# Ledger of designs, part 6: designed miniproteins, single chains, continued (6)

Each design is a single chain, and the fold is of that chain. pLDDT is the mean over its residues in the fold that is shown.

## One batch from the design tools (miniprotein)

Design m20189
Fold by ESMFold2-Fast:
Structure m20189 (fold): chain A 63 residues (1-63)
Amino acid sequence: MEEKIEELAKEIQKLVQEKKLSLDEVDEILAEAVEELYKEGLGGTDESKIKLAELVLERIKEK
């Protein structure tokens, strides 16, 4: 699971650079992803970290 989190983080970083997202845009995406995760009531484990990273990645791809 640690490797999946690291791979997702690298992909997120790559896409942020490629799409030239500002820090404000990244903060907005993170806030939206965290809010969505909280609404789903997912517990704080590696599973929730993976879900959060997936939500962030999906939102960046949509930009």
Scores: mean pLDDT 72

Design m20190
Fold by ESMFold2-Fast:
Structure m20190 (fold): chain A 70 residues (1-70)
Amino acid sequence: MEERLQRARELLTPVFEEIEKYAKEKGLSDEAITLALMVATLDLLHGVSPEEALKRAKEVLDKAAKEQGL
């Protein structure tokens, strides 16, 4: 368990930074960033690759942008 948590943390950090940059480029709120981070964290805990987790997180951000009329 500890090794999985450490690996998830190491994988989560670059994914989180990319999510934050992407959301800021779209002009999205902190709430949208938080939701995308939660989705990425759950995906990584379920053994999804960082690339796939990031893709899904970006889809969440794109949906939020559409709902905000962006």
Scores: mean pLDDT 75

Design m20191
Fold by ESMFold2-Fast:
Structure m20191 (fold): chain A 65 residues (1-65)
Amino acid sequence: SELEEALRERAKELAAYLARMKVKEKTGKDPDEIKVEEVDERRYKATAVAGDVTVEVEVEVPEVP
């Protein structure tokens, strides 16, 4: 479904954005690295690293009826 594909892409973008914000709040710096991983068909995990600080954020795509 085109809608499902769009929702997945937005979820990945949101996860990366939230991880970046959390790192900046904790360290006052932008992350050195951001990785986005598919945990399953509807869940995405973003991992942001700044030096020795690691932040993880998980975003779930709602089920479309």
Scores: mean pLDDT 80

Design m20192
Fold by ESMFold2-Fast:
Structure m20192 (fold): chain A 95 residues (1-95)
Amino acid sequence: SAALEHLERALATLVEVARRLREEGTEEALRHVEAALGHVAAAKAALQAGDREAARAHLEEAIAHLERALELAPESLKPEIERALEHVREALAAV
C-alpha cells in the first residue's frame, strides 16, 4: 500500500527527530512530535485493519501536531519535520 509506505517513512523520520529533540531539551516540540508518532502508528494500525475513516482521522491529528512541532523546533530540525509532514500528507492522499 502506498499509504503504508509513506507512513513507514514518516515513522522512521519522526523517531530520529524525537531522539534529537530529547538531546537538545526542546520539550514542547518533542511533545508534539511524540503525539504525531502516536497518531501515525494508530493510522498504520487502522489501515492494516481496513478502517480508512479512523486512519484519516489519526493522520489529520498527526498533521496538526507536526505543524505545531515545526513552529517550535530548532531550525536544524525543521527540514526533517517538513519531510515527515510531507510523508503524512502523501499517506492521507493515498487513503
Scores: mean pLDDT 91

Design m20193
Fold by ESMFold2-Fast:
Structure m20193 (fold): chain A 62 residues (1-62)
Amino acid sequence: MNLSEELRKKIEEYLRKLGEKDPELAQKISDTILKAIRDGKTEQEIINELEKIDPELAKYLK
């Protein structure tokens, strides 16, 4: 698994809150993570991809 349990929990918590306000952005983030995991990207590479979509999420994960 390319994501730590801690990072995964942070992402799930963030997406739950975001999904109530912006479900399209939440879906885009989810799709990006799933594709990055499938492509074998590292945790840092996944964070870098997320920063391009939602800089606030990337800051939250650091």
Scores: mean pLDDT 79

Design m20194
Fold by ESMFold2-Fast:
Structure m20194 (fold): chain A 99 residues (1-99)
Amino acid sequence: MDIAQQQMQRALGMLRVALSGAQVDNQQDTVQLLQQAIDYVQQAIQNIDNTDITQSFLDQAIDYTQQARDIAIRNNARPDFISAIDQAIDYMNRARDII
């Protein structure tokens, strides 16, 4: 299995965990940003054979995820949900470094 694809799949899993948490806590802005991040990671996976496009989509996913993290912290989100966001960022950065 492609290591970069595996890291992106792990990031997608963590983003979905974070999205579920944001939905439960009714954090509308965080939900919207995480949904955009998920879309960009899925687009990166679909375009994995094109390095420049995949890196661009991962950069956008990381940016939206960091924005979601900042809002979640300001809204006193649960530590577990912030941890899921941090794990997603780590996996996306690892994927970007390997591509």
Scores: mean pLDDT 87

Design m20195
Fold by ESMFold2-Fast:
Structure m20195 (fold): chain A 60 residues (1-60)
Amino acid sequence: MAEAKALIVKGQNYMQNGDYDKAIEYFSKAAELAEREGNSQTKQAANKLKDQTIQKKKQS
């Protein structure tokens, strides 16, 4: 499994637990690693999850 995907899973777990700051951190790391790996699809997914988490944090 690509390392970037593992970071996405960790970010999703933090988001589910309401730890939006940690979720944003892990999604940001996932996007950076996906870029390094040349995986545009995973980078795009990580960035979308990051943006969604930022929106949820602002609504709270």
Scores: mean pLDDT 81

Design m20196
Fold by ESMFold2-Fast:
Structure m20196 (fold): chain A 57 residues (1-57)
Amino acid sequence: REEQYQELTRGINEAIENLDEEKAEELVRKAVEQGLISEEGGKQLIQSVKDHIEKMK
């Protein structure tokens, strides 16, 4: 479970660096399906990622 959370965090950071919103959404979706994060937490995380990527464009 902790390893899955670290993998999610690493993947999200990598997706942000690559400006890949689609990859970030896929990772968050899988984490929600696995029960690692809540649906509301997943929505907030996706929004945060999109905001960061837009700021870097």
Scores: mean pLDDT 77

Design m20197
Fold by ESMFold2-Fast:
Structure m20197 (fold): chain A 60 residues (1-60)
Amino acid sequence: PLPAPEEVRATLLLAAAAHAIKHGDYRTALAYLREALALRPDDAVLQALLAEAEAKVAAE
């Protein structure tokens, strides 16, 4: 079966967030992770990544 459109969008947002993190752009990563988590609110991996990115932004 094909994934739901929200599932595909959440995966693309996660990929974009990972790319931003690799380049030290934690503010951009936060925006993507928040949107992805809105689509998948019970995703523990997204929750953990969001918390990590928030900590990095707070430390800057």
Scores: mean pLDDT 80

Design m20198
Fold by ESMFold2-Fast:
Structure m20198 (fold): chain A 65 residues (1-65)
Amino acid sequence: MLPEPSPAEIEELDKKLEEFRKNYPSMDPRQRRLAIIELGIFANELHASPYFVIKVNKIEKELKG
C-alpha cells in the first residue's frame, strides 16, 4: 500500500494547492515552475508527494488546456 499523509497534512497541502490554482492564470511560466518546486518540497516534507503529483498535474492540465 502507498504511504498516505495524515488528514491535517492533506488539509494544509490542499490549502496551498488551492492558492496555487487561484494564482496560476496570473503567473508567468517561471513563477509557475518555482511555485511547483516549492510546493513539491513542502509535500515531500509531509510525506504527501504522490497526492501532490496527482493534484498539481490535474491543475496544470486543466488550466493549460
Scores: mean pLDDT 78

Design m20199
Fold by ESMFold2-Fast:
Structure m20199 (fold): chain A 85 residues (1-85)
Amino acid sequence: MEEEAERLEREGALLLSISGLLRISSETSEWVSELLEKKGSEEHKELGRKNRESARLSEERARELEERARELFERAEELRRELEE
């Protein structure tokens, strides 16, 4: 059971790492969107809209991974509690 708790914690940590990268990607796409919108051309506005959509998708995926990581950490905590008590 201890080894299983360790594996769940490691999987959770990996998901959080991927989530972090997705959040950085989302922030970068948001900044690019703002820069493109400032240019004011129709082509730049379209590219800005696409970057904003990419930012939203990355943010949503990051959120899902964070929720999965939380569930894994909660399961690991329950297993550790079972071992101690």
Scores: mean pLDDT 83

Design m20200
Fold by ESMFold2-Fast:
Structure m20200 (fold): chain A 98 residues (1-98)
Amino acid sequence: SNAQLEAETYIALAEMILATLRNAQKRGVLDPEEALRLAQKAIELAEKAISLDPNNKTAYRVLAEAYRILADVYRQLGNEELAEEFEKKAKEYEKKAS
């Protein structure tokens, strides 16, 4: 259906964002403020995909990964409380992806 194709497009865009952020992190060039903004965009795209296809497990995996990136960034910024909250969200979405 058109809704499934649209959901897959949002997921693909979110995955590209997350891959870019993880590559920047691996290279030691991840800007925290840019990472927060881009991870939030990936979350928005994945949530749009879920609204179109609520049973799409890949969208929940994308949400889990985006929240892990947020947790990593907040930990880097010294905010352990927010890092733990986003790690908890990542685990909840990973469970929905299974």
Scores: mean pLDDT 89

Design m20201
Fold by ESMFold2-Fast:
Structure m20201 (fold): chain A 67 residues (1-67)
Amino acid sequence: MEEIKKELEKLLKEAEKLAEEGNSVAKATVHDIRELLEKIDKGEISKEEAEKYLKNAKKGLETAKAE
């Protein structure tokens, strides 16, 4: 779980940068990553589910970067 959290924090920082520049896809990605981190901190999500959402967040950020 620690490794997943660290990757999410890295993605969050990049997504926040793009969101500040007005990228709407990045704003959605920031929201999704924050929700996922909150669920991890509360123990509401399994490692397998967190890995699935991490992959989705990576795709979202790649889409944002392509804009």
Scores: mean pLDDT 80

Design m20202
Fold by ESMFold2-Fast:
Structure m20202 (fold): chain A 93 residues (1-93)
Amino acid sequence: SEIEEKIKKLKELIRKAKESKDPREALELLEEALELLEELIDKLSKEEVLELLDEIIEAAMEVLKISEELEDILRAIGLILRAIGLKIDVELL
């Protein structure tokens, strides 16, 4: 299933981001993961979407802690806020 392949890729992107020691690489992986999750939002259960959003938020917060470059800090904050906004929208469905 195309959906199953996308879910597998999404989980792999989050895992790779959590394992990365480079803030920029981790942010690029998490941004791709969030974009892919947004494509899948109507194909996944509410519980699955909320769990994946929480994992992305947690990973982005860890990237923020190790980020020294202003661009990486702002990207991490933007990603966290975008994921939180999506979480609120999903919880209201």
Scores: mean pLDDT 88

Design m20203
Fold by ESMFold2-Fast:
Structure m20203 (fold): chain A 59 residues (1-59)
Amino acid sequence: MDELEKLKKESEENFKIYNENVEKGIIDDETQENFKTGKTNEAKAKEMERELEEKKKKS
């Protein structure tokens, strides 16, 4: 599986956990860590997508 697809899935899972916990009124350290990790994975995925698009344009 491509690293990009893995990062996207991990980010979505992290945000899902965060959203479900927030809806239940749970805002603990684990919930906040999932949000931070989700943001990091989302940023990495966007950077990889941008680099792949730039390579396609140059080819």
Scores: mean pLDDT 79

Design m20204
Fold by ESMFold2-Fast:
Structure m20204 (fold): chain A 64 residues (1-64)
Amino acid sequence: GAAGAGAAAAEAAARAGGDAETASKQMLNHGLDPVAAAQAGRAAARSGGGSTGAAGFVMKGNGN
């Protein structure tokens, strides 16, 4: 679903930039909405996933 798509996009962006800050800029540059990614992460948390979600992945560079 949206959480999976957001997480995949965040991971791809992180790889491209090599760090969370660069990944965040890449997401914004490609029209990805980090707020929407955060909402997708919350939706994933409701199904038993982590609370940081896709947005947390990008912001932390590696979702711990």
Scores: mean pLDDT 47

Design m20205
Fold by ESMFold2-Fast:
Structure m20205 (fold): chain A 99 residues (1-99)
Amino acid sequence: DEALRQQELAALESAAELLELLARLAEELGREELAELARRLAELYRELAEAIRAGDEERVRELEEELERLARELEEALEPAREELRARLAELAARAAAA
């Protein structure tokens, strides 16, 4: 189903964009490990979208395994920065609402 495929591809692109935002916020807070992990995950989500478009089932499987592994590493790196990130995101949201 083309509609379901387009929805999946859109979700992957949205995830990559959110991870790039996380990487920028992490850099701002001096959390280099978190920033690097977020950038790597964003790139993998884009590679996964391309593999899906190409119909490369073998590559999709490889990328899914790598994403699962890096997502766990990101979760661990995120824990010590969680409150700082929440505060910064809240500030950005408030500024956007006021504009």
Scores: mean pLDDT 83

Design m20206
Fold by ESMFold2-Fast:
Formats: C-alpha cells, structure tokens, sequence
Structure m20206 (fold): chain A 66 residues (1-66)
C-alpha cells in the first residue's frame, strides 16, 4: 500500500542519515518491490512517486541504491 511504501521511504532516509548504506540498499529494494506491485495493479502514478522519492534520496546522500 502507499502507507506501507511511505513508511519504507522514511526508514530508508533514516538509514542513510546514519550511514548504514548496506541496510539502506536492502530497504531500497523493498521500496522498489512495492513500486513494481503498485504499477502491476495499475497504480502507476503512486509507483512513479516512490521511484522519484528514492532518486531524490540518492541525490541528497550521494549514493546509488539500485
């Protein structure tokens, strides 16, 4: 759900703030899986929003989470 995806994004940002990059990559994978699920269900705009938020975190913290 979008609520669950938002919680995952918050956890991802917290891990990045703490410098826990490997844990952040695992969390980003969970976010990506939720985005794929939303897109398959036709919730494409919500899936795109999640991808955009992950990319913003990558830019903000200077990391590649893919």
Amino acid sequence: SLEEAQELIEQLEELLRQGKIEEAKEMADKVNREGVRLAVEGRVEEAQELGRRVKELEKKFGVDLR
Scores: mean pLDDT 83

Design m20207
Fold by ESMFold2-Fast:
Structure m20207 (fold): chain A 80 residues (1-80)
Amino acid sequence: AAAARAAAMAAERQKVEDEIINKTYESLKKLIDEGISVDELKAIADTIIKRMEMAGFSPEAIERFKKKVDELIKEAEKKR
């Protein structure tokens, strides 16, 4: 059925989005460990979010990424 196919495609898309988000998160975390400023991290994250929106990522995926970035910012601020 078309509904079952749509659900399967949505699940695969979410999996790909989550993989990209996790890979991007790990890259940002490494930049923090290398001493990047919180302001630079915010600028990089804003650029990534804009690219995700243009690439057609789901609103849920974008919100998950924003949440992970917020956690990184809080962690970086606590270490300073």
Scores: mean pLDDT 77

Design m20208
Fold by ESMFold2-Fast:
Structure m20208 (fold): chain A 55 residues (1-55)
Amino acid sequence: MKPSEYSDLTPEERIKVLEEMKKYLDERIKKADPETQSLLEVAKEKIDKAIERLK
């Protein structure tokens, strides 16, 4: 998803995109080194907050 197109999505579509990103991050975290894992965990937390804001 291009960032410029994200704002044109409905709240339900935005949540779906964020949930897919979160799943992708979970997969990457399992394979990442500790430094990268920490960065991905911060990104996941920000996504969780964004999803909560859209509910």
Scores: mean pLDDT 76

Design m20209
Fold by ESMFold2-Fast:
Structure m20209 (fold): chain A 68 residues (1-68)
Amino acid sequence: MEEEKKLEEFKKELKSLIDNGDTAGAARLIAERFKDASTDEQRIKIVKAVSEALGEKTPSGAELAALG
């Protein structure tokens, strides 16, 4: 509900930052969201949102992120 709405807002904001070429802002937003995530469910939702927001860069970025 509130958490789901926050994740939806995060995804929208992340996509906006990426579309504007603000890679540093996008990375910071992702890091802050992960810091707030205390459960595997929350982390999975964040990873999915990041993957969807990255679009064409998802394969390379997600593959590297899966290692870390």
Scores: mean pLDDT 69

Design m20210
Fold by ESMFold2-Fast:
Structure m20210 (fold): chain A 61 residues (1-61)
Amino acid sequence: MDEVREKALELQRRSRELHEQARALEAAGDLEKARETMRRMGEESERGVEEIRRLEEEARR
């Protein structure tokens, strides 16, 4: 249970960090870095969601 909670909090924190970075880069006019940051955010989000899903399934056993 704690592992699922910690993983969810880490995913949330990381997503917020990347979102803020992308927004700051867009505001600064660095569109290429903003695009790369958004791509990383998407990849990390997909991996994080899959990890949480697996942990939840294991916890239900």
Scores: mean pLDDT 78

Design m20211
Fold by ESMFold2-Fast:
Structure m20211 (fold): chain A 59 residues (1-59)
Amino acid sequence: AARAEQLRADAEADREAAEELRKEAEEAEKRGDIRKAAVLYTAAAILEAGADFLRELAE
């Protein structure tokens, strides 16, 4: 169904966004911006959890 495909597409987009935030967090950590790195890692983890939920919902 179209809904299941949309949920999978949204999950994929959230996973890609989480990966991008993780890369940003690594760059912040390299610069010694520990607080910014922590915020970005946390945001990435939230997006990954959301993506996992959407993927499970689509199946």
Scores: mean pLDDT 82

Design m20212
Fold by ESMFold2-Fast:
Structure m20212 (fold): chain A 65 residues (1-65)
Amino acid sequence: SAVEEFRARYDPNASHLERIALAAQTLADDPSVSRDQIIAAARALMDNPDASGEEMLAILEEILA
């Protein structure tokens, strides 16, 4: 899944923008994920610049539910 791919490739030393780019890439690579879900995920992550890796994963899981 996109969430599992993001978890596997997550780098806590990466910038917030790099982590958003990774999330967008993993979602775009998953054919079950809609464009609306990708946009929603990117916006939610941008709105939470202080989010930890686990909080980012929770946001992605909520949007993909």
Scores: mean pLDDT 77

Design m20213
Fold by ESMFold2-Fast:
Structure m20213 (fold): chain A 69 residues (1-69)
Amino acid sequence: SGPARELPLEERKALAKIGRLRQALVDGDWETARKIAEELGLTDEQAKALVDPENVARLAAEIRRRLAA
């Protein structure tokens, strides 16, 4: 199994996907947003909530915790 070390690059990859998801939502591209949400393990409702920057920050913090664990 891969090492469960703190890896900033893996965190950056997850955050980049969140950024792409949010951009697709802003652009009204629901098909692309949904696919990225599925890659991140998010529900459609959680994905739509990422239009709000506060929800983006909360999800980013959760992903960072999971990658650091």
Scores: mean pLDDT 70

Design m20214
Fold by ESMFold2-Fast:
Structure m20214 (fold): chain A 59 residues (1-59)
Amino acid sequence: AEKLAEAQRKIADLLKKYFAGEITPEELIEELEKLIEEYKDLEEVVKIANTYIDALKAK
């Protein structure tokens, strides 16, 4: 429960920085991939992060 909330906060912070123009799409993808590795046992985190990665890679 606490790990899920922590991961969701990290994802939200990364998205906030991305929309503020502080990080590039490539940097956002790298950080999301790191979160997938860190929270690999939390299926919800993996799904959310992959959803954003897929959206960023979409043409």
Scores: mean pLDDT 81

Design m20215
Fold by ESMFold2-Fast:
Structure m20215 (fold): chain A 75 residues (1-75)
Amino acid sequence: SLSDKLQEWIEKLKNKEITKEEVLKFLEELAKERSKSEEELKKLLELARYIAEAMEALANEDFEELKKLEEELLK
């Protein structure tokens, strides 16, 4: 599942086995594969960026950054 994959990437980020940029690239490719229009692609790419930032924050236990990302996403 996507949840299991995200947890795997968080653990690898904690261990410095992958970078945030590598996670972002994977999420950008998923956005390209799943989008049906340029507008949808733009929204999914923005979401991919927020997910990658949130995963890095979780890996670093940076809950203040995670809260800021949540607030920005909900605006």
Scores: mean pLDDT 75

Design m20216
Fold by ESMFold2-Fast:
Structure m20216 (fold): chain A 55 residues (1-55)
Amino acid sequence: SLSDEEILANVLKVASTLSRDDAIALLTSFARLAEAEGRLALAKALREQADKVAA
C-alpha cells in the first residue's frame, strides 16, 4: 500500500489541476478519509494544504 508521503504527493498533484474551490474540497475530503483510516498525520497535512490554498 502507499505511504502517507506518496498519498499526499498524489493528492496534491491532482489538486494542482483543479480550481481553488475544487482543490479545497478534494483536500478536505481526503483529510476526512485519512481520519477515518486512523492516518492522523496525513489528515493533518491535507488540512494544512487546504488552509494554504484557501489563504
Scores: mean pLDDT 87

Design m20217
Fold by ESMFold2-Fast:
Structure m20217 (fold): chain A 59 residues (1-59)
Amino acid sequence: MSEAEELVESARIAEEAGKYKTAAELYKKARDLLAKEKGKDHPKVKEIEKKIKELEKKA
């Protein structure tokens, strides 16, 4: 698995624990790594960006 995938899993765990700010930070790191690997316009990058915005509203 890529480092980005591991960060996404860590972010999900933080989100489930109600640590929305921490989850958003982990998703941001995953987004940056995935954008470097697959490009900024990749659908998975866009999904993570949307998730970050949702979490920031809850933090």
Scores: mean pLDDT 81

Design m20218
Fold by ESMFold2-Fast:
Structure m20218 (fold): chain A 99 residues (1-99)
Amino acid sequence: DVAAESLAHLEAVAKEVKEKYADNKKLQEAIDLLLEAEKLRITSSTEEARERIRELNKEALKLFEEAGYSAGLEYDDDRTSDMAALRSKIKIYKRPPPV
């Protein structure tokens, strides 16, 4: 089940990042929003779901910025499920983005 595998991978990456940044509540909240958006993307294909996904991703990006970080999530990708794309969404950089 590709959708279940993609979700499991995303949850594993989210858990790892949350453990690494356990003391940063805004990063944890941002990661939770990204996870919620991907769950919605995997389980629903409606336009309403896509709008909610974009809103969740924007809120997550805002929280990353407020926490002093940035993520490679400037634009919402609601079209494809890819393990690499899921990993990229949770890739965190110290602000300004390093290297």
Scores: mean pLDDT 63

Design m20219
Fold by ESMFold2-Fast:
Structure m20219 (fold): chain A 50 residues (1-50)
Amino acid sequence: DVEKKIKEAKELFEKKDYDSASKYLTVGSSFIPRYKNAEELADEVRKELG
């Protein structure tokens, strides 16, 4: 379950769909471009959902 959401967040980040990616985090979409790569975003999603 968590891994599926992480995969979806990574795919949205790669597509630059930051508004949808931010739904898995407590931070706003404007903060998403500050992540250096999809794995950094995935780690934050895992912390929020786990």
Scores: mean pLDDT 71

Design m20220
Fold by ESMFold2-Fast:
Structure m20220 (fold): chain A 55 residues (1-55)
Amino acid sequence: MEEIKEEALEDAIRALSSGAFSEREVVEYLMKEYGLSREEAEEIVREAKRRLEEE
């Protein structure tokens, strides 16, 4: 589970940094690709945004 969450976080960071995807699209992608709940996917997207804003 932890490994899957780390991969999902990396995908979220990449997708958000590309500017090609909205937050909603990234959440939907994470739910479908990694089998995450909406709450888990939203949490990963928030973490990805925090990391992008930090840099």
Scores: mean pLDDT 78

Design m20221
Fold by ESMFold2-Fast:
Structure m20221 (fold): chain A 74 residues (1-74)
Amino acid sequence: SIEDLLNEAKRLYIELEDVLNDPSASEEEKRAALERFRERMEEIIEELKKIDPELAEKVRKGFEKALERLEKQL
């Protein structure tokens, strides 16, 4: 469902923020976590696109802005 996909996306953001804010994580580990996050978010956006293309576009724009912000934390 759309709600399940959006809830999964929200959890992915929280999990990535936790890794990026972990003082024991290396830059390489943070970059790897960011890449895994990117790959799964692209999958979620593609799934949303099959159900609601307009919502998928809004989520994609938010995702791109979030990626730009998160990459600057490295």
Scores: mean pLDDT 83

Design m20222
Fold by ESMFold2-Fast:
Structure m20222 (fold): chain A 95 residues (1-95)
Amino acid sequence: GAVRGNLDKESGTVELVPQPGQAAGTAVFTVKVGGKYKFTNLGETPVTITVQRQGKEPVTHILEPGESVVLDLEEGDIVSFTSSGPSTVGYEKLS
């Protein structure tokens, strides 16, 4: 199943581990504190990050190993992470 959490810290990590019988590891986080967040793929498998905001089309970013993206997030946004293999995403709030 998907890991669920909140984006309510200035920094942390998101672990993506496909469970036995699953094609992908998935985590779904609700943004509790809006701001600019830097996400970095610290793993060796590509990670897809999707941002869902009420009333807007989902925006998708693909992070290859070692890549980063800076996203402007609002409270209530849903950030989903998916990877076909074990991976880790680091995050840091910039402002």
Scores: mean pLDDT 83

Design m20223
Fold by ESMFold2-Fast:
Structure m20223 (fold): chain A 56 residues (1-56)
Amino acid sequence: HMEEEEREAFRRVTAASSAGETSVDPEVARKALGWALRKARETDNHPGVLEALERF
């Protein structure tokens, strides 16, 4: 499922950001954004997703 790939990409981007990495593959970033948007739509009160979106 596409959602699983997007979720994994989101995890990787978040880990890289925490490590101070600013350059990530645009494809990985795109997939991560897709997952975040899906979760934001389904879970309006998910603070982790909203916080991550602010960082990107």
Scores: mean pLDDT 66

Design m20224
Fold by ESMFold2-Fast:
Structure m20224 (fold): chain A 88 residues (1-88)
Amino acid sequence: SEMMKKLEEMEAPYVENVRRAAELAREYAARHRTPAAELLARVMERAAENGDASVAVLAAAVMLTVARKEGDEALAAVAQRILDILAE
């Protein structure tokens, strides 16, 4: 129990960055209501629930690529900001 809590505390900064990124994705989806924004928010929320920074980075990177190809500058900007948060 205590040892598991200590391991969770050592990973806490990375998990917290994923949570912050998921919150930003959720806020963006609430304002923009596009399928891409909602998908990003859903995947980021799942990554935050699982403490999975790798999934969070992959999802944001894929969404940044899609947004750039579609010319969605607002989605590209939020995906890049998510990547910046995850790199902290």
Scores: mean pLDDT 80

Design m20225
Fold by ESMFold2-Fast:
Structure m20225 (fold): chain A 68 residues (1-68)
Amino acid sequence: SAAEKLKELYEELSKDPRIKAELIGEDKLVIETTLSVEEQIGLVLRIIGDYPDLDVSVSGNTITITAK
């Protein structure tokens, strides 16, 4: 399920001290990063590739991930 994928992604990303991840309910993951622009682009592309059923929205240094 999308909720299980979001929880998995939350647990993985929370291991990086440059990433502040927050699960909002079971349907939304919000990530605030201190990554460089290049590293943030790489992260977004990896998420889209690994989790094609998830929708990714970027606003500045904030990435919002939801079910499609």
Scores: mean pLDDT 83

Design m20226
Fold by ESMFold2-Fast:
Structure m20226 (fold): chain A 82 residues (1-82)
Amino acid sequence: KKELIDKGREYFDKGVEAYDKGNYEEAVKYYQKSIDYYSKADPNSVDLGTAYSNLSQAYDKLGDKEKAKEYYEKSKEAFEKS
């Protein structure tokens, strides 16, 4: 529903702000919250794919290459299903 998408967007924007400030651990937390809301609204959406992509980038900055790859693959799958 619209409320879930609005919350997903709010947390996504907070994640982007944290990432831009170099607060990558905080960005991960906000992107995870964004993903939770977007998944509840529509498990196959462009918004969800974008949130996974940004989460992958944040993990890459933290040096967690395994999680970066995992969420990159989830992002690709979400885009293919949208």
Scores: mean pLDDT 85

Design m20227
Fold by ESMFold2-Fast:
Structure m20227 (fold): chain A 97 residues (1-97)
Amino acid sequence: MERLEKEREFARELGRQFYDDLAENAVRTVAELLEKYGSVEEFLKAAKDRGINPVLLLELVADARERRPDLYDEILTPEQKAMVEPLAAEARARLRA
């Protein structure tokens, strides 16, 4: 009985850590692509060329802004935020429509 309880708690904590890692990787990926390509159009193309769904990537970034504002503010420059925030809002609106 105690073993199953510990395994369930471990799975829950692992899921939380996995999500935090996923959110951080999404924000870092967006920052890297914006730095490398310098434009929104080229960023979206580069994400697709890498097999990354840009709508899901931008939704993870929007979620990171709400749940991990510390991480979002540390990784993205003010200029990158200005480029990403309208795109993230559009992606979120499309997924919630």
Scores: mean pLDDT 75

